# Designed miniproteins, single chains, continued (2): the designs that were tried, part 90

Each design is a single chain, and the fold is of that chain. pLDDT is the mean over its residues in the fold that is shown.

## One batch from the design tools (miniprotein)

Design m7120
Fold by ESMFold2-Fast:
Structure m7120 (fold): chain A 99 residues (1-99)
Amino acid sequence: SEAELIAQAQELLEEAKKIFEEAVKKLRELLAQGKLEEAIAVIEEAIAELERIRKELEELLKEAKEKGYDSSPIEEAILEVEELIGLLEIQRGILKRIS
């Protein structure tokens, strides 16, 4: 149902937010210790996990559109995940320049 697809998209978005928050916490701890290579690895792992979630959201979006459901909540969830990926990519770029 439409409600089930929206609920699944919201669950995936909450998973993405947790992955991002845990990555930021680990990143701060590693940077405080001067562990730049480990910090970059944490960011790369988090980006990979967020890319997996984005792909799952894109499959839900496809199903919603095929069934004529309102796709807007799923599209918004994808945009939020893409923003989180972008923030991590910026941080990775900064660390690679100073490493």
Scores: mean pLDDT 90

Design m7121
Fold by ESMFold2-Fast:
Structure m7121 (fold): chain A 81 residues (1-81)
Amino acid sequence: NAFQAYLQEVEQTLLDYLRAIRTAPSVAAAQAALDALQAYVQATLADIDASNFSADQQAFLRTLLDTGLALAQQLLAQKQA
């Protein structure tokens, strides 16, 4: 179904960004990957708001994006320490 396909795409994209931050060769490269993830999250939140997904489905996607962004910020902080 459309929701499951969208969810799988979002999950895979978040994992790809988290991998990019974790494996970045420098703090600057990790920051660039985080900036790209932040842009993706903003665009994806706008798509979710415009979607015909249920309120529960939209809430789940927003929580997933918030969690992914928080993990990305934590990974960057670990590279800076």
Scores: mean pLDDT 89

Design m7122
Fold by ESMFold2-Fast:
Structure m7122 (fold): chain A 75 residues (1-75)
Amino acid sequence: SHMEELEKKIKELEKNIKDFNDLWNKRVQAERQALLDKRNAELSKKIDELNKTIDELVSKIQELTAKVQALNDAL
């Protein structure tokens, strides 16, 4: 009957809408992940730069400590 054909088309449309929503949600999650990955890469670079600065400061502290000890030994 014409009614059975309409019901079949309605079910196909409902499936297509669900499939579209699933694809759309996947794209939104992929875009969110890409933004997070970009932020994480920027943060990782800043952490590496900070670690390098810390290492340089530690080296300077060690050099200053050695100089202070040499001055104490000279007194």
Scores: mean pLDDT 89

Design m7123
Fold by ESMFold2-Fast:
Structure m7123 (fold): chain A 58 residues (1-58)
Amino acid sequence: ELKENIYTLLYSEDKEEVEKAIKKLVEANTPESVEALKLALESSTDPELIELIKKALA
């Protein structure tokens, strides 16, 4: 569900789960999912995750 994917994106320490959450949030294509991805981009310190989120938002 959207809310669970947002929670995983922001709080999970499992990189594979975060990558799956990014994909699901992109597929949801809602204002809420876009805002969650932008928030994750601002707070993330992992270069691979930052690049994945940037591609998702493009």
Scores: mean pLDDT 79

Design m7124
Fold by ESMFold2-Fast:
Structure m7124 (fold): chain A 68 residues (1-68)
Amino acid sequence: MTQQNVDIVRQATADLPPEVQQVAIAGARGELSIDEAVAQAEKIAGPKAAQIVRDALQQVRQQNLQQS
């Protein structure tokens, strides 16, 4: 499950700076909250990057809720 979550987020953030991708992956692993990951992404690469990170992490959250 964790690897699938990371793969989803990695794919969604592939066109973003590596620093934003790392923050999104940390969010997918539960090392950061969604809000913390989104805030860091916005600080690094602006509101469009933050929106991509939010959407990716929300997708991961929905999949986890469906399987648990």
Scores: mean pLDDT 79

Design m7125
Fold by ESMFold2-Fast:
Structure m7125 (fold): chain A 68 residues (1-68)
Amino acid sequence: MTPQELLGKAIQAAKAGNPEEARRYAAEAVRKDPSLVPQLRNALKTYLADLPEEVKKALEEGIEEGLA
């Protein structure tokens, strides 16, 4: 699975209300390609902004885990 495919799965999981899957896929995507961080952060500020706080937090935690 490519970093872009993993990012797509993270966003899909977030929209489905699945914070654990969103966090795991975001972490794996960012770990493989840290250049995806601005794209994911922009998504959180724009078209994902209205999602429940739990899944937005999960995506942000995924970014931090992927960068660690």
Scores: mean pLDDT 84

Design m7126
Fold by ESMFold2-Fast:
Structure m7126 (fold): chain A 70 residues (1-70)
Amino acid sequence: GMSALYEKYYAEAEQRLKDMARALGLDPDDEAALRRVFETFVLPKDPSKDSEERKIKLKAYEDAFRRLFP
């Protein structure tokens, strides 16, 4: 269900963002760097996608950002 999809994205967000930042030579503890990684490489850009799934991913990652950078 949608709750399970949110939980998966929320649980993976921190590790995925930090691993990608490290791979790109960016500081994994810098909020601006992680937000740039999210917008550039993680947030889907396909117009044919399920818009509800995209919104769930966006919400889960936003909630993860608020947890990491309160």
Scores: mean pLDDT 79

Design m7127
Fold by ESMFold2-Fast:
Structure m7127 (fold): chain A 60 residues (1-60)
Amino acid sequence: ELYRATQPIPRAGEGSLELRPGDLVELLREVDEKYVEARNLTTGETGLLGKNAFQYLERV
């Protein structure tokens, strides 16, 4: 499932994914009730993304 970042999402900590506006994000899997594992297709980085960040993502 593919999304585009509409706002900057800073790196929250170790293993967390950083997003810039316009970055394409692929959802890889759900980790738990708070986090997903995702890949930033624009940068090639993979990491954890908080589910609350989806308010700043639009589905492509």
Scores: mean pLDDT 82

Design m7128
Fold by ESMFold2-Fast:
Structure m7128 (fold): chain A 103 residues (1-103)
Amino acid sequence: SAMDKAMEEFLQKLSKAKTLDEFIEALRDFIEKVTGRKLSEEELRAFIASGGGDLEDLVSALNGFAYRLFGINLNFESVQEFVDFLSKPSNKARIKKLIEIGK
């Protein structure tokens, strides 16, 4: 499906992300493709920070994002660990559903 393709593209971009800005760009692009809504960088930074993510550290930012989505501290140690987690079918469906609610 188009949504599955958007998710795969998001995960590919995320696996190559070296900075918070690259992560935010990948996430904004994914949300726009899935929901049709273009979120601001400021809105996504606020979302990450409200989950306890440190905007000066990519892995900390990913953990903050995950906490906001799942309500659980998953304590990822790397970008790849986060990508592997999101690649599980149940976790992909949860993320798609939560993002779709933002419509």
Scores: mean pLDDT 80

Design m7129
Fold by ESMFold2-Fast:
Structure m7129 (fold): chain A 87 residues (1-87)
Amino acid sequence: SAEEEAAKKEAEEMREEIKEMARNDEPLSKILEKVRELVEYAFEKKIPREVLGELLQELIDFLVSLGKLDLALAVMEIAAEAQKKYL
């Protein structure tokens, strides 16, 4: 639906903002807060588990490519907890 496409686009834009924060060496706590906001948005808008999984996996891969391993691990933990909340 148009609502589902709009929600996915917004989540993708939030992911791009998080990637920019990481590129700009913003504090880990601020970046993780934004990742949690993305996850909360996904549940509020009922974004499918597979779509959220792909969004977070692309973010993790990006963070690994930047050598930000502590941040990548923290996002992986958030992703694992998010997946447990899907049926």
Scores: mean pLDDT 87

Design m7130
Fold by ESMFold2-Fast:
Structure m7130 (fold): chain A 76 residues (1-76)
Amino acid sequence: EAPAPTPEELAALATVYGLILSDPALQARLREWAERNPNASEEEALEAMEEIMVERFGEAVKGPLDTVRAFLLRRF
């Protein structure tokens, strides 16, 4: 049920996606992790993305990342 994402989920997705797209160094770090972990699950990949982004931007991005992770794991 809940066939559409909430405004809060959409805002969190836009925030996380925007940070990734605007930061080539973050893109390189995420790609490097993916290349080292080709058999990682979606949950493991999302956890690693959260750790990498929190390391780079600090705790302020944890809220949006937690929202995105919960949304993706619940929906897909």
Scores: mean pLDDT 77

Design m7131
Fold by ESMFold2-Fast:
Structure m7131 (fold): chain A 100 residues (1-100)
Amino acid sequence: SAIEKLEELREEFEREMARMIEERASVEDVLALIRKYVEKIVSEIPDEKLKKAVENAAKTLLDEMRSTVDDSDYEQVRRAIRTAAAVLRRIVDEAIEHLK
């Protein structure tokens, strides 16, 4: 079901974001990972209105992360990764609730 696939993508995304922190990944690599998972999440949503809402929320997240993070301070990058993971988790959880 769409719900089961979204739950699996949420768990996979959280693991990948944790890995990015451990590997001290660049902001560009983290943004690429977020884009990859947003595309996968959007592909599993059958409702066009919900799909657009998720895309818009993800665009806001990506734009904010790009504009606020200083790559020279990895503690800022680490905090931004954790914040982005929490926001995307919320987006997925809200999508799952709409599909119940």
Scores: mean pLDDT 82

Design m7132
Fold by ESMFold2-Fast:
Structure m7132 (fold): chain A 87 residues (1-87)
Amino acid sequence: SNKQEQLQVETTMGVLQIRRAVIFHESKKLSKNEQIKLLNDEKTYIQNTVGQLLQQTKNPGVKAQLQKEANNILDDINKKIDEVIKS
């Protein structure tokens, strides 16, 4: 149902946002190369997790929301990678 799909997206996005916050915090303790690896590994995890959820989601509006929110998290990680590379 739309309610179940919406709850699944909200729960998944909440988990990914918490993971991002933790990874950004913990990355500060690592070498430059280790930070880049950790951030790229998290991008892969997010892409795989979101890809699987997109395959299971039927409602077009819920799909669009999932894609938008996932892209926002991925953009933040890409910005963090760029900052680390430039440091």
Scores: mean pLDDT 89

Design m7133
Fold by ESMFold2-Fast:
Structure m7133 (fold): chain A 81 residues (1-81)
Amino acid sequence: AEEGRKAVEEGEKAFKEGNYAEALKYLQKAFETGDPKVIAEAYTVLGEIFKSLNELDSARALYEKALELDPENERAKENLA
């Protein structure tokens, strides 16, 4: 159960370090957990990656997917203006 959250945390850490390949690898592990709240967090981090690349429409779609899985996800809500 906690493995999925650790995968999201490692993915976010890799993203902050500029290592997009490692970030995507960890987010892939989070998506494979089947936990909707973990998958929602993974979508928010992936959305932030796309936002950093100025892919705003893709980022928005990912935040919307996060809210479909976890309507209480504050991070996704804050990213949807």
Scores: mean pLDDT 83

Design m7134
Fold by ESMFold2-Fast:
Structure m7134 (fold): chain A 76 residues (1-76)
Amino acid sequence: GGSAGALYYTNLGNRYRQAGKEALEKGDNNKAKELYQQSITYFQSAADYAKEAGDESLHKNAADAAEKAQKELKEI
C-alpha cells in the first residue's frame, strides 16, 4: 500500500509500455496491444495507491501516464 505501492506499479507500467513499444518496432501489433493494456492496468493501480496514500503529485503522474498509454494503444 501507500506511496511504495504507487511507485511499484508505476515502474511496472513503464516497463510494460516500453515492452509494447519494442513489440511495435518488431511489427508484432497483437503483442504490443496486450503489453499496452497491461501497462494501462498497472498505471491505474498506481493512481489508486497514490490516491489512497494522499499523494496528489504521484496520483496525477500515474493518471497522466495511463491516459498517454491509452492514446498510444488507440494508434495500434
Scores: mean pLDDT 88

Design m7135
Fold by ESMFold2-Fast:
Structure m7135 (fold): chain A 71 residues (1-71)
Amino acid sequence: MEEIYEETVEGVKIKLRVIDGEIEVLELSGPVTYIDAELNEKVSNSKEELQKAIKERIKGLQEKKEEALKK
């Protein structure tokens, strides 16, 4: 089974593909300059940290979705 997730985090648009529990980043784009001040500091320091935080957030939403489906 395959699911496509689209989310915008602080102006950064993310498009992910989830296949059999694997998360694949299809697109990561947007005006990074519009990210919250705290995230702006992270972006200036490490773009990898931003990507990781975004992936973790989307994974959390996926877990909430699974929990809702059980009810």
Scores: mean pLDDT 54

Design m7136
Fold by ESMFold2-Fast:
Structure m7136 (fold): chain A 68 residues (1-68)
Amino acid sequence: AVEEVRKKLEEELARVEKRYSPALVASFRGLMERFLKEAEESSLSKEELKKRLENLIKTMTADLEAQS
């Protein structure tokens, strides 16, 4: 479950690396790692992980656009 979420986030991060500065990319990698760590520690279900992942991607996208 967490591995699938990590793969999805890494794919999104790889796409933004081509468009944004390394500093912004590093900030989003930090958010990703915090999310994954909290998910592991909280023992979230597959469905809860999916919902939180969707919210995280939405937040990251909005923050990237705001900093552009």
Scores: mean pLDDT 71

Design m7137
Fold by ESMFold2-Fast:
Structure m7137 (fold): chain A 73 residues (1-73)
Amino acid sequence: MTLVFETDVVAKNGVATVTFVLPFDSHVKAVALDKNGKVVAEKETTARAGQPTTLTFDLPDGEYTVKVTATAL
Protein backbone atom coordinates (compact mmCIF):
# COMPACT_ATOMS: atom_id res chain seq x y z
CA MET A 1 0.00 0.00 0.00
CA THR A 2 1.33 3.44 -0.98
CA LEU A 3 0.11 6.87 0.11
CA VAL A 4 1.14 9.99 -1.85
CA PHE A 5 0.43 13.60 -0.91
CA GLU A 6 1.72 17.06 -1.77
CA THR A 7 1.85 20.20 0.35
CA ASP A 8 2.94 23.76 -0.38
CA VAL A 9 5.51 25.10 2.08
CA VAL A 10 7.31 28.37 2.65
CA ALA A 11 10.99 28.30 3.60
CA LYS A 12 11.65 31.08 6.11
CA ASN A 13 15.07 31.85 7.60
CA GLY A 14 16.51 29.04 5.47
CA VAL A 15 14.23 26.29 6.84
CA ALA A 16 10.98 24.57 5.78
CA THR A 17 9.27 21.87 7.89
CA VAL A 18 6.63 19.25 7.10
CA THR A 19 4.83 17.27 9.84
CA PHE A 20 2.47 14.35 9.18
CA VAL A 21 0.91 11.27 10.78
CA LEU A 22 0.49 8.03 8.82
CA PRO A 23 -1.99 5.16 9.50
CA PHE A 24 0.68 2.45 8.87
CA ASP A 25 4.40 1.85 9.45
CA SER A 26 6.09 3.23 6.35
CA HIS A 27 9.21 3.95 4.39
CA VAL A 28 8.90 7.66 3.53
CA LYS A 29 10.49 9.51 0.63
CA ALA A 30 9.97 13.28 0.45
CA VAL A 31 11.18 15.60 -2.32
CA ALA A 32 11.12 19.40 -2.29
CA LEU A 33 10.35 21.04 -5.65
CA ASP A 34 10.93 24.68 -6.56
CA LYS A 35 8.48 26.83 -8.57
CA ASN A 36 9.89 25.38 -11.82
CA GLY A 37 9.38 21.76 -10.70
CA LYS A 38 13.10 21.19 -10.05
CA VAL A 39 14.03 18.80 -7.22
CA VAL A 40 16.09 20.88 -4.76
CA ALA A 41 16.09 18.54 -1.73
CA GLU A 42 15.25 14.94 -0.84
CA LYS A 43 14.73 13.22 2.52
CA GLU A 44 14.04 9.58 3.40
CA THR A 45 12.93 8.20 6.76
CA THR A 46 10.90 5.49 8.47
CA ALA A 47 7.59 6.51 10.08
CA ARG A 48 5.59 4.61 12.71
CA ALA A 49 1.80 4.32 12.54
CA GLY A 50 0.04 7.01 14.58
CA GLN A 51 3.27 8.87 15.47
CA PRO A 52 4.06 12.39 14.21
CA THR A 53 6.97 12.55 11.75
CA THR A 54 8.71 15.89 11.09
CA LEU A 55 11.02 16.49 8.14
CA THR A 56 13.20 19.62 8.04
CA PHE A 57 14.58 20.96 4.76
CA ASP A 58 17.42 23.49 4.55
CA LEU A 59 16.29 25.66 1.64
CA PRO A 60 16.73 29.29 0.51
CA ASP A 61 13.75 31.43 1.54
CA GLY A 62 10.88 31.00 -0.90
CA GLU A 63 7.92 28.83 -1.90
CA TYR A 64 8.26 25.07 -2.50
CA THR A 65 6.08 22.01 -3.01
CA VAL A 66 6.94 18.93 -0.95
CA LYS A 67 5.81 15.59 -2.39
CA VAL A 68 5.66 12.77 0.16
CA THR A 69 5.50 9.09 -0.83
CA ALA A 70 4.82 6.62 2.00
CA THR A 71 5.13 2.89 1.26
CA ALA A 72 3.76 0.46 3.87
CA LEU A 73 6.31 -1.83 5.52
Scores: mean pLDDT 84

Design m7138
Fold by ESMFold2-Fast:
Structure m7138 (fold): chain A 53 residues (1-53)
Amino acid sequence: MQSVKDQLLAQALAAVEEGIRAHDAGDEAAATEHGDQGVRLFAEYERVGGEVV
């Protein structure tokens, strides 16, 4: 499950980076949208991790 976790973490980080770029550009709506995507990806990452006993 390490590869799956790494992939989800990479996607979450990419969403955060996109949100930071939008915030720097003054696009608060886009920054919020990308932030929400990051939260969802982190939740998926934790759910996948929870399957490893």
Scores: mean pLDDT 75

Design m7139
Fold by ESMFold2-Fast:
Structure m7139 (fold): chain A 77 residues (1-77)
Amino acid sequence: SARERAAEAMERIAEMAPELGASGAAASVGQLAKDTEELGDTETARILRETARRILDAGTPEGAQEAAREGAERIRE
């Protein structure tokens, strides 16, 4: 499903957070949110946008990884 693909993409972003940094991880999640919204899933896109904001607020690779993992769990609910 589109939701499962979004959750899997979020988990990959979480794994890459140490390399991407907070800004890079947030940008990746923001792009995923745009793609998800264009497919008509506004609820999942909302969770992704909130997650991107939390990643930026965290400001560290470790915080970004945690925020992305939490976002993936919220998408699956």
Scores: mean pLDDT 84

Design m7140
Fold by ESMFold2-Fast:
Structure m7140 (fold): chain A 77 residues (1-77)
Amino acid sequence: MEEVRLRALEKARRGLERNLEEARAIAEEIEALGKPSREQVREALERLVELILEAEEMTPEEREVLEELVEKNLEEL
C-alpha cells in the first residue's frame, strides 16, 4: 500500500514538473477567483490529474491514490 502511494506521488510530481507551465496556469486561474467554489477546485484538480496521466503511465491502484487526494483536498475547503 505505502509503496503504491509513494510511486503515485512521485509520478504525480514528475508529471506536473513536465507540464509545469500548464499546472501553473491552472493554479493562477484558481487564485484569480479569490474564493473558488468546491466545484471549481474539483475541476482544477481533475485537470492536474489529467496532466499527470498524459506524462506518466499509472496503474489503476496509483490512479486511485490520485482520486483519493482530490477528494481529501476538496474536504479541506
Scores: mean pLDDT 79

Design m7141
Fold by ESMFold2-Fast:
Structure m7141 (fold): chain A 63 residues (1-63)
Amino acid sequence: MKEAEEYYQKGVDALLAGNLPEAAANFRKAADAYEQSGTPEGKKKAEFYRKVADALEAEAAAA
């Protein structure tokens, strides 16, 4: 899905800028977009990006 790829790219850009909360928010939006695909592959990608977002949120909270 183009929307999921756009959010993923925004997440990567935010991560490179050192903005962990913004990166987490964009990876979460990417996960939501993959979930909406209704495919098994999309659901697995959604699970993965949700875990990435959770990890980035935990790092941001620890800083």
Scores: mean pLDDT 81

Design m7142
Fold by ESMFold2-Fast:
Structure m7142 (fold): chain A 74 residues (1-74)
Amino acid sequence: TDTGLDTEENEMTDNNMWERQKKWISERDIIRYIQIRQPDLPPQTVESDSSLLLGIQGAMYGNMGHTFIGLGIG
């Protein structure tokens, strides 16, 4: 359940944390991450391919997870 504050606190696990982070990290952040890694890639091309975006989301969340933890958040 996503409407109950107590439910959110009870079900706050690593998996739920990553799922919540997916919503927090917008497509804008994903595109910006791609532009930083591939500055020559036009953002319109990335946005038009939903399968590419899904692949990038998976890769970004994995890599960004290590980066966020490395920032001293732990």
Scores: mean pLDDT 48

Design m7143
Fold by ESMFold2-Fast:
Structure m7143 (fold): chain A 78 residues (1-78)
Amino acid sequence: MEEKAEEAYRLGYEAAYNYVLAEKTGSKELYEKAEEYNKKALELGEEVKKELGDEAGKKVLEAMVRGAKEGYEKAKKE
C-alpha cells in the first residue's frame, strides 16, 4: 500500500509540475508529458480502489493531491 501511495504522490507531483511549466513556456511536449502523468495517476487510483477497496483508494487519491499541490507550488516558484 505505502509503495502505491508514494507512486501516486510522484505521479501527481510530476503532472502538476509539468503542467505549470508547459503553461509558462508554451511547450506542447511538457503539456503532453503532464497529461501522461495525470492519466497514470488516475489509472493507479482506480486500480487500487478495485484491488484493495475504497479506503486504500482514498489514501492513494490523498497522496496524488498532496503531490500535485507540491509540484504546482515548486513550478510556480521557478
Scores: mean pLDDT 83

Design m7144
Fold by ESMFold2-Fast:
Structure m7144 (fold): chain A 94 residues (1-94)
Amino acid sequence: MPSPLDQLLSELSRRFEELVKAGKATPEAIKALVDEFLARFREVESDPALRAVAERELARMEARVIEALKAGEDPMPLFDAGLARLHIELAEVR
């Protein structure tokens, strides 16, 4: 079975895609989704270094996605790049 982290990342990706497809990807919705994911991540990961990485990389992704939405640009490439960076940074700490 995939790890709890892999399941959380897959769910985050799916929920973001659903928001975009439904035309409901607002700054407020993106912030709420990221905040919920970070709360769930903290429930499955107690390592303060991994928590700090997730908080930093998701905050960076959130900011870039919100700026793209404000500019009328496609947020998907910035979201995908943010998740890829999160995977790399988490692997570097582990």
Scores: mean pLDDT 81

Design m7145
Fold by ESMFold2-Fast:
Structure m7145 (fold): chain A 77 residues (1-77)
Amino acid sequence: TTVKRTITLTVDPDVPDDVREAARRAAQSLADTFPGQTLELSVDYRDGRTVSVHVTGRSKVSDGKETRVNVTVRQLD
């Protein structure tokens, strides 16, 4: 069972739906790996040539310690 996580998705208007959906699935997989984090996913698409996907995560644990995770994926046509 997949637990719902907080994921913020920022997508360039020119990003195709297939790319957007693939990025969302990747973010969900990361959310399952890093439970308790707030994930922010951004997709940058330029003139049909290059897609960049950047995912950031951060959380504050009960002991007051904060952690961050950054992941970047790039796809070329």
Scores: mean pLDDT 55

Design m7146
Fold by ESMFold2-Fast:
Structure m7146 (fold): chain A 65 residues (1-65)
Amino acid sequence: MEEERRKRIIEKMKELGATDEQIEVFKKLWEEKDYESLRKMYTAFYNKNYEELDKIVEEEKKKRE
């Protein structure tokens, strides 16, 4: 059930204009149970803050190598 929920959220994010890169970061945050960062991403998507989203993705990529 949790995996089904994750997939549905991802599809919703794509509908809202999420990039494959942003979705990849979302999946990694979900696997790590980093709900704080996930919440920030949801808020940014809801507000159409693509600038903020791109920054979050960049920071997570640098943190994870």
Scores: mean pLDDT 72

Design m7147
Fold by ESMFold2-Fast:
Structure m7147 (fold): chain A 71 residues (1-71)
Amino acid sequence: LEPLSDEERIDRIVALLESKGYTEEAEKIRKDFKAGKITVAEAVARYLEILGETSAVDVAKKNIEELEKKR
């Protein structure tokens, strides 16, 4: 229950994202949390979105931007 601090929870989310290849997104979550812009709950919501569980549209938009940059 309480053995994990908020900082440890964020480190865990970052490590999980990095292990799955989402290094840039993990760094953003870490920076936003350290700046006090997001809570642990908001960080968890962002990592779920990054994994594509809640927003397949955002993943598709990122792929389209990648293709446009390739011109």
Scores: mean pLDDT 70

Design m7148
Fold by ESMFold2-Fast:
Structure m7148 (fold): chain A 72 residues (1-72)
Amino acid sequence: SAVEEARERLLEAQKRAREADPRAPDISDLDYVQRSSALTGGAIRAIGDENEEALKALLETMKALDELEEAE
């Protein structure tokens, strides 16, 4: 289903974000607002650290989260 595919994409994107930054938050137990806030904080940190790989992975995670919200 579209929901299952979107969920798999979110998990894959989060895995890549954690590989780029081990401190990237686990968003599985957070509501949408908390997830968005945590990912935004991570992106700001990545910009400050000039970690382009982490920034790209976090932006992909945000995109996957939005796709999951639309699919549900």
Scores: mean pLDDT 72

Design m7149
Fold by ESMFold2-Fast:
Structure m7149 (fold): chain A 100 residues (1-100)
Amino acid sequence: MTTDALEEAAERHLDAPAAEQARALGVPVSVVRAFRAARAAAEAFAADQTLENFEALAEALLALVRRVLSALGRPAEQERLLARFEAGRERARAQLEAAR
């Protein structure tokens, strides 16, 4: 019932210090920093869909996934998600290369 209000609150804190946003969301600061890096890389890729921007986005998303799974304490889920992410990255890279 309040998902939109929570999303708006999170969005309003995107430019706040990472430690402040982490406290507001109840997550580790490393997760907030990884999320901000992934968002910046996604914005760069949306603006210019190059292999370089795609690789930067892929690395940022991988770092975010690793930090989230580490915080949850689930190593088996981490291994499975990382394998799926790497397979998806290779497919997307091949598609971007083929589009050139």
Scores: mean pLDDT 70

Design m7150
Fold by ESMFold2-Fast:
Structure m7150 (fold): chain A 65 residues (1-65)
Amino acid sequence: KPVEIAKEVAEAVANGDASKTLEAMRKALESGDPEAVLAATSAFNDAALRGYSGGKKIAEEAKKG
């Protein structure tokens, strides 16, 4: 479900876990559900815009993909 994936992304970002954040994003892409992809992307972007130190690290890791 898109909501489940968004929660996974938000939780991983809050914990500063770049690898888990990227894994949750990949699950969104694998689902083939555009709502899941949108939810994951918005959760990730929100964390980056908030300026969390963990969020910034996760954004840098995501650029490697």
Scores: mean pLDDT 69

Design m7151
Fold by ESMFold2-Fast:
Structure m7151 (fold): chain A 80 residues (1-80)
Amino acid sequence: SAEDLAIAQEALARLRQAVQSWPPAQKAQVLELLDALEKYLLTGDEKELERARKIAASMPPEVLQQFLSQLQQIMAELVA
């Protein structure tokens, strides 16, 4: 729905803002992941979803875990 899309777009925007303070290498990887997810969200292009999966698979486990924890926190705030 349009409301679900708006929530998802707000979550991606908050993630982009949160990662600005992360170390440069980790920030660069997460921003690539967010770019792929945002393009998938806007276009429905399965190639962007596959790109996001490949980026996530190439990330160090600790960076991916930090990303998922940040996403969980933001989603909890948006759906409260």
Scores: mean pLDDT 84

Design m7152
Fold by ESMFold2-Fast:
Structure m7152 (fold): chain A 64 residues (1-64)
Amino acid sequence: SDAVAETRRLVDEVDKKGMEAARTTREAYQQSPELGAEKGKELARELGEFQAEADARMRELYAA
């Protein structure tokens, strides 16, 4: 169904952004724990916003 296809697309986009953020954060931790924590917080905020929008759309798809 279209809902399944849209959900898959949103999940894949969130996962891709999460993987990139995790990689960047891990590299920052290699420099220092403080840098890693700050970078992780920054990217987690961006990811959280994107994921919240994606999750809201997925809920709408399955609530309709």
Scores: mean pLDDT 81

Design m7153
Fold by ESMFold2-Fast:
Structure m7153 (fold): chain A 94 residues (1-94)
Amino acid sequence: AKTLNGVLLEALLKVDKDLLEKGLRELLSSAGKKPLEEAQAIFKHLYYEAHYFKGKDKQALLALLEYAQNKLEGIDPEAVAFALYLKKEVESLP
């Protein structure tokens, strides 16, 4: 089954090497946790790092979150809810 981690990792592979490395570190640190805990760990990491993203990087992050949301729709409602929450937080950044 695809987890939020698996979906985000696949999306990261297509976007940016630096985002991939950051994503991999967070995915590895959250290994073995429940989907909600995994989503929270990813949210915390991306939220604190997002303010360093340039405009293009911010759009890439939003695209990754939208990709994860679409892939998990109907499969993991809690992970989808956290992807939506993270997207809102990233959109609120300057």
Scores: mean pLDDT 54

Design m7154
Fold by ESMFold2-Fast:
Structure m7154 (fold): chain A 63 residues (1-63)
Amino acid sequence: SKQSMIDKLKQNFDNFKKTTTLSPAAFAAKVAQANALIDQFKTAPSSKHVGIAMQIIGVMNDP
């Protein structure tokens, strides 16, 4: 479900916050990018959900 995916994305982002070794500037950029994508996810049609979720995960896994 949409809410379940949003909850998973938030959990993944919280884990990223706890484990990241990025500089403060790089971390802030990742935070801004992830938050923008999460906002898009909340308003997006179901057909876009997987794509946006993959982008959010990508932001957290790309150094």
Scores: mean pLDDT 74

Design m7155
Fold by ESMFold2-Fast:
Structure m7155 (fold): chain A 85 residues (1-85)
Amino acid sequence: MLSDTEFLLALKDALLLYLTLLASGVPREQAIQEMRDYLRSQGLSDEEIDQIMKIVDNVLEKTKKLDSGNLGSIFKVLEEEFKKS
């Protein structure tokens, strides 16, 4: 089982990958798939990946008004959503 710290680090890495892919012009559906593939490669279960996806969706909804380059603010929202899970 992943520790809370390892899970949070995987979540931050996945979100950073997703935002980087979107900023590079990769379609959303492909960016989501690459994020899932990354998380599986890190040893996460499908259930853990689904939990991460739910948190990412909540973060993206709350950060719609923020530029994708404002990673500090996005990660702060991510940590707040993680604490609710």
Scores: mean pLDDT 73

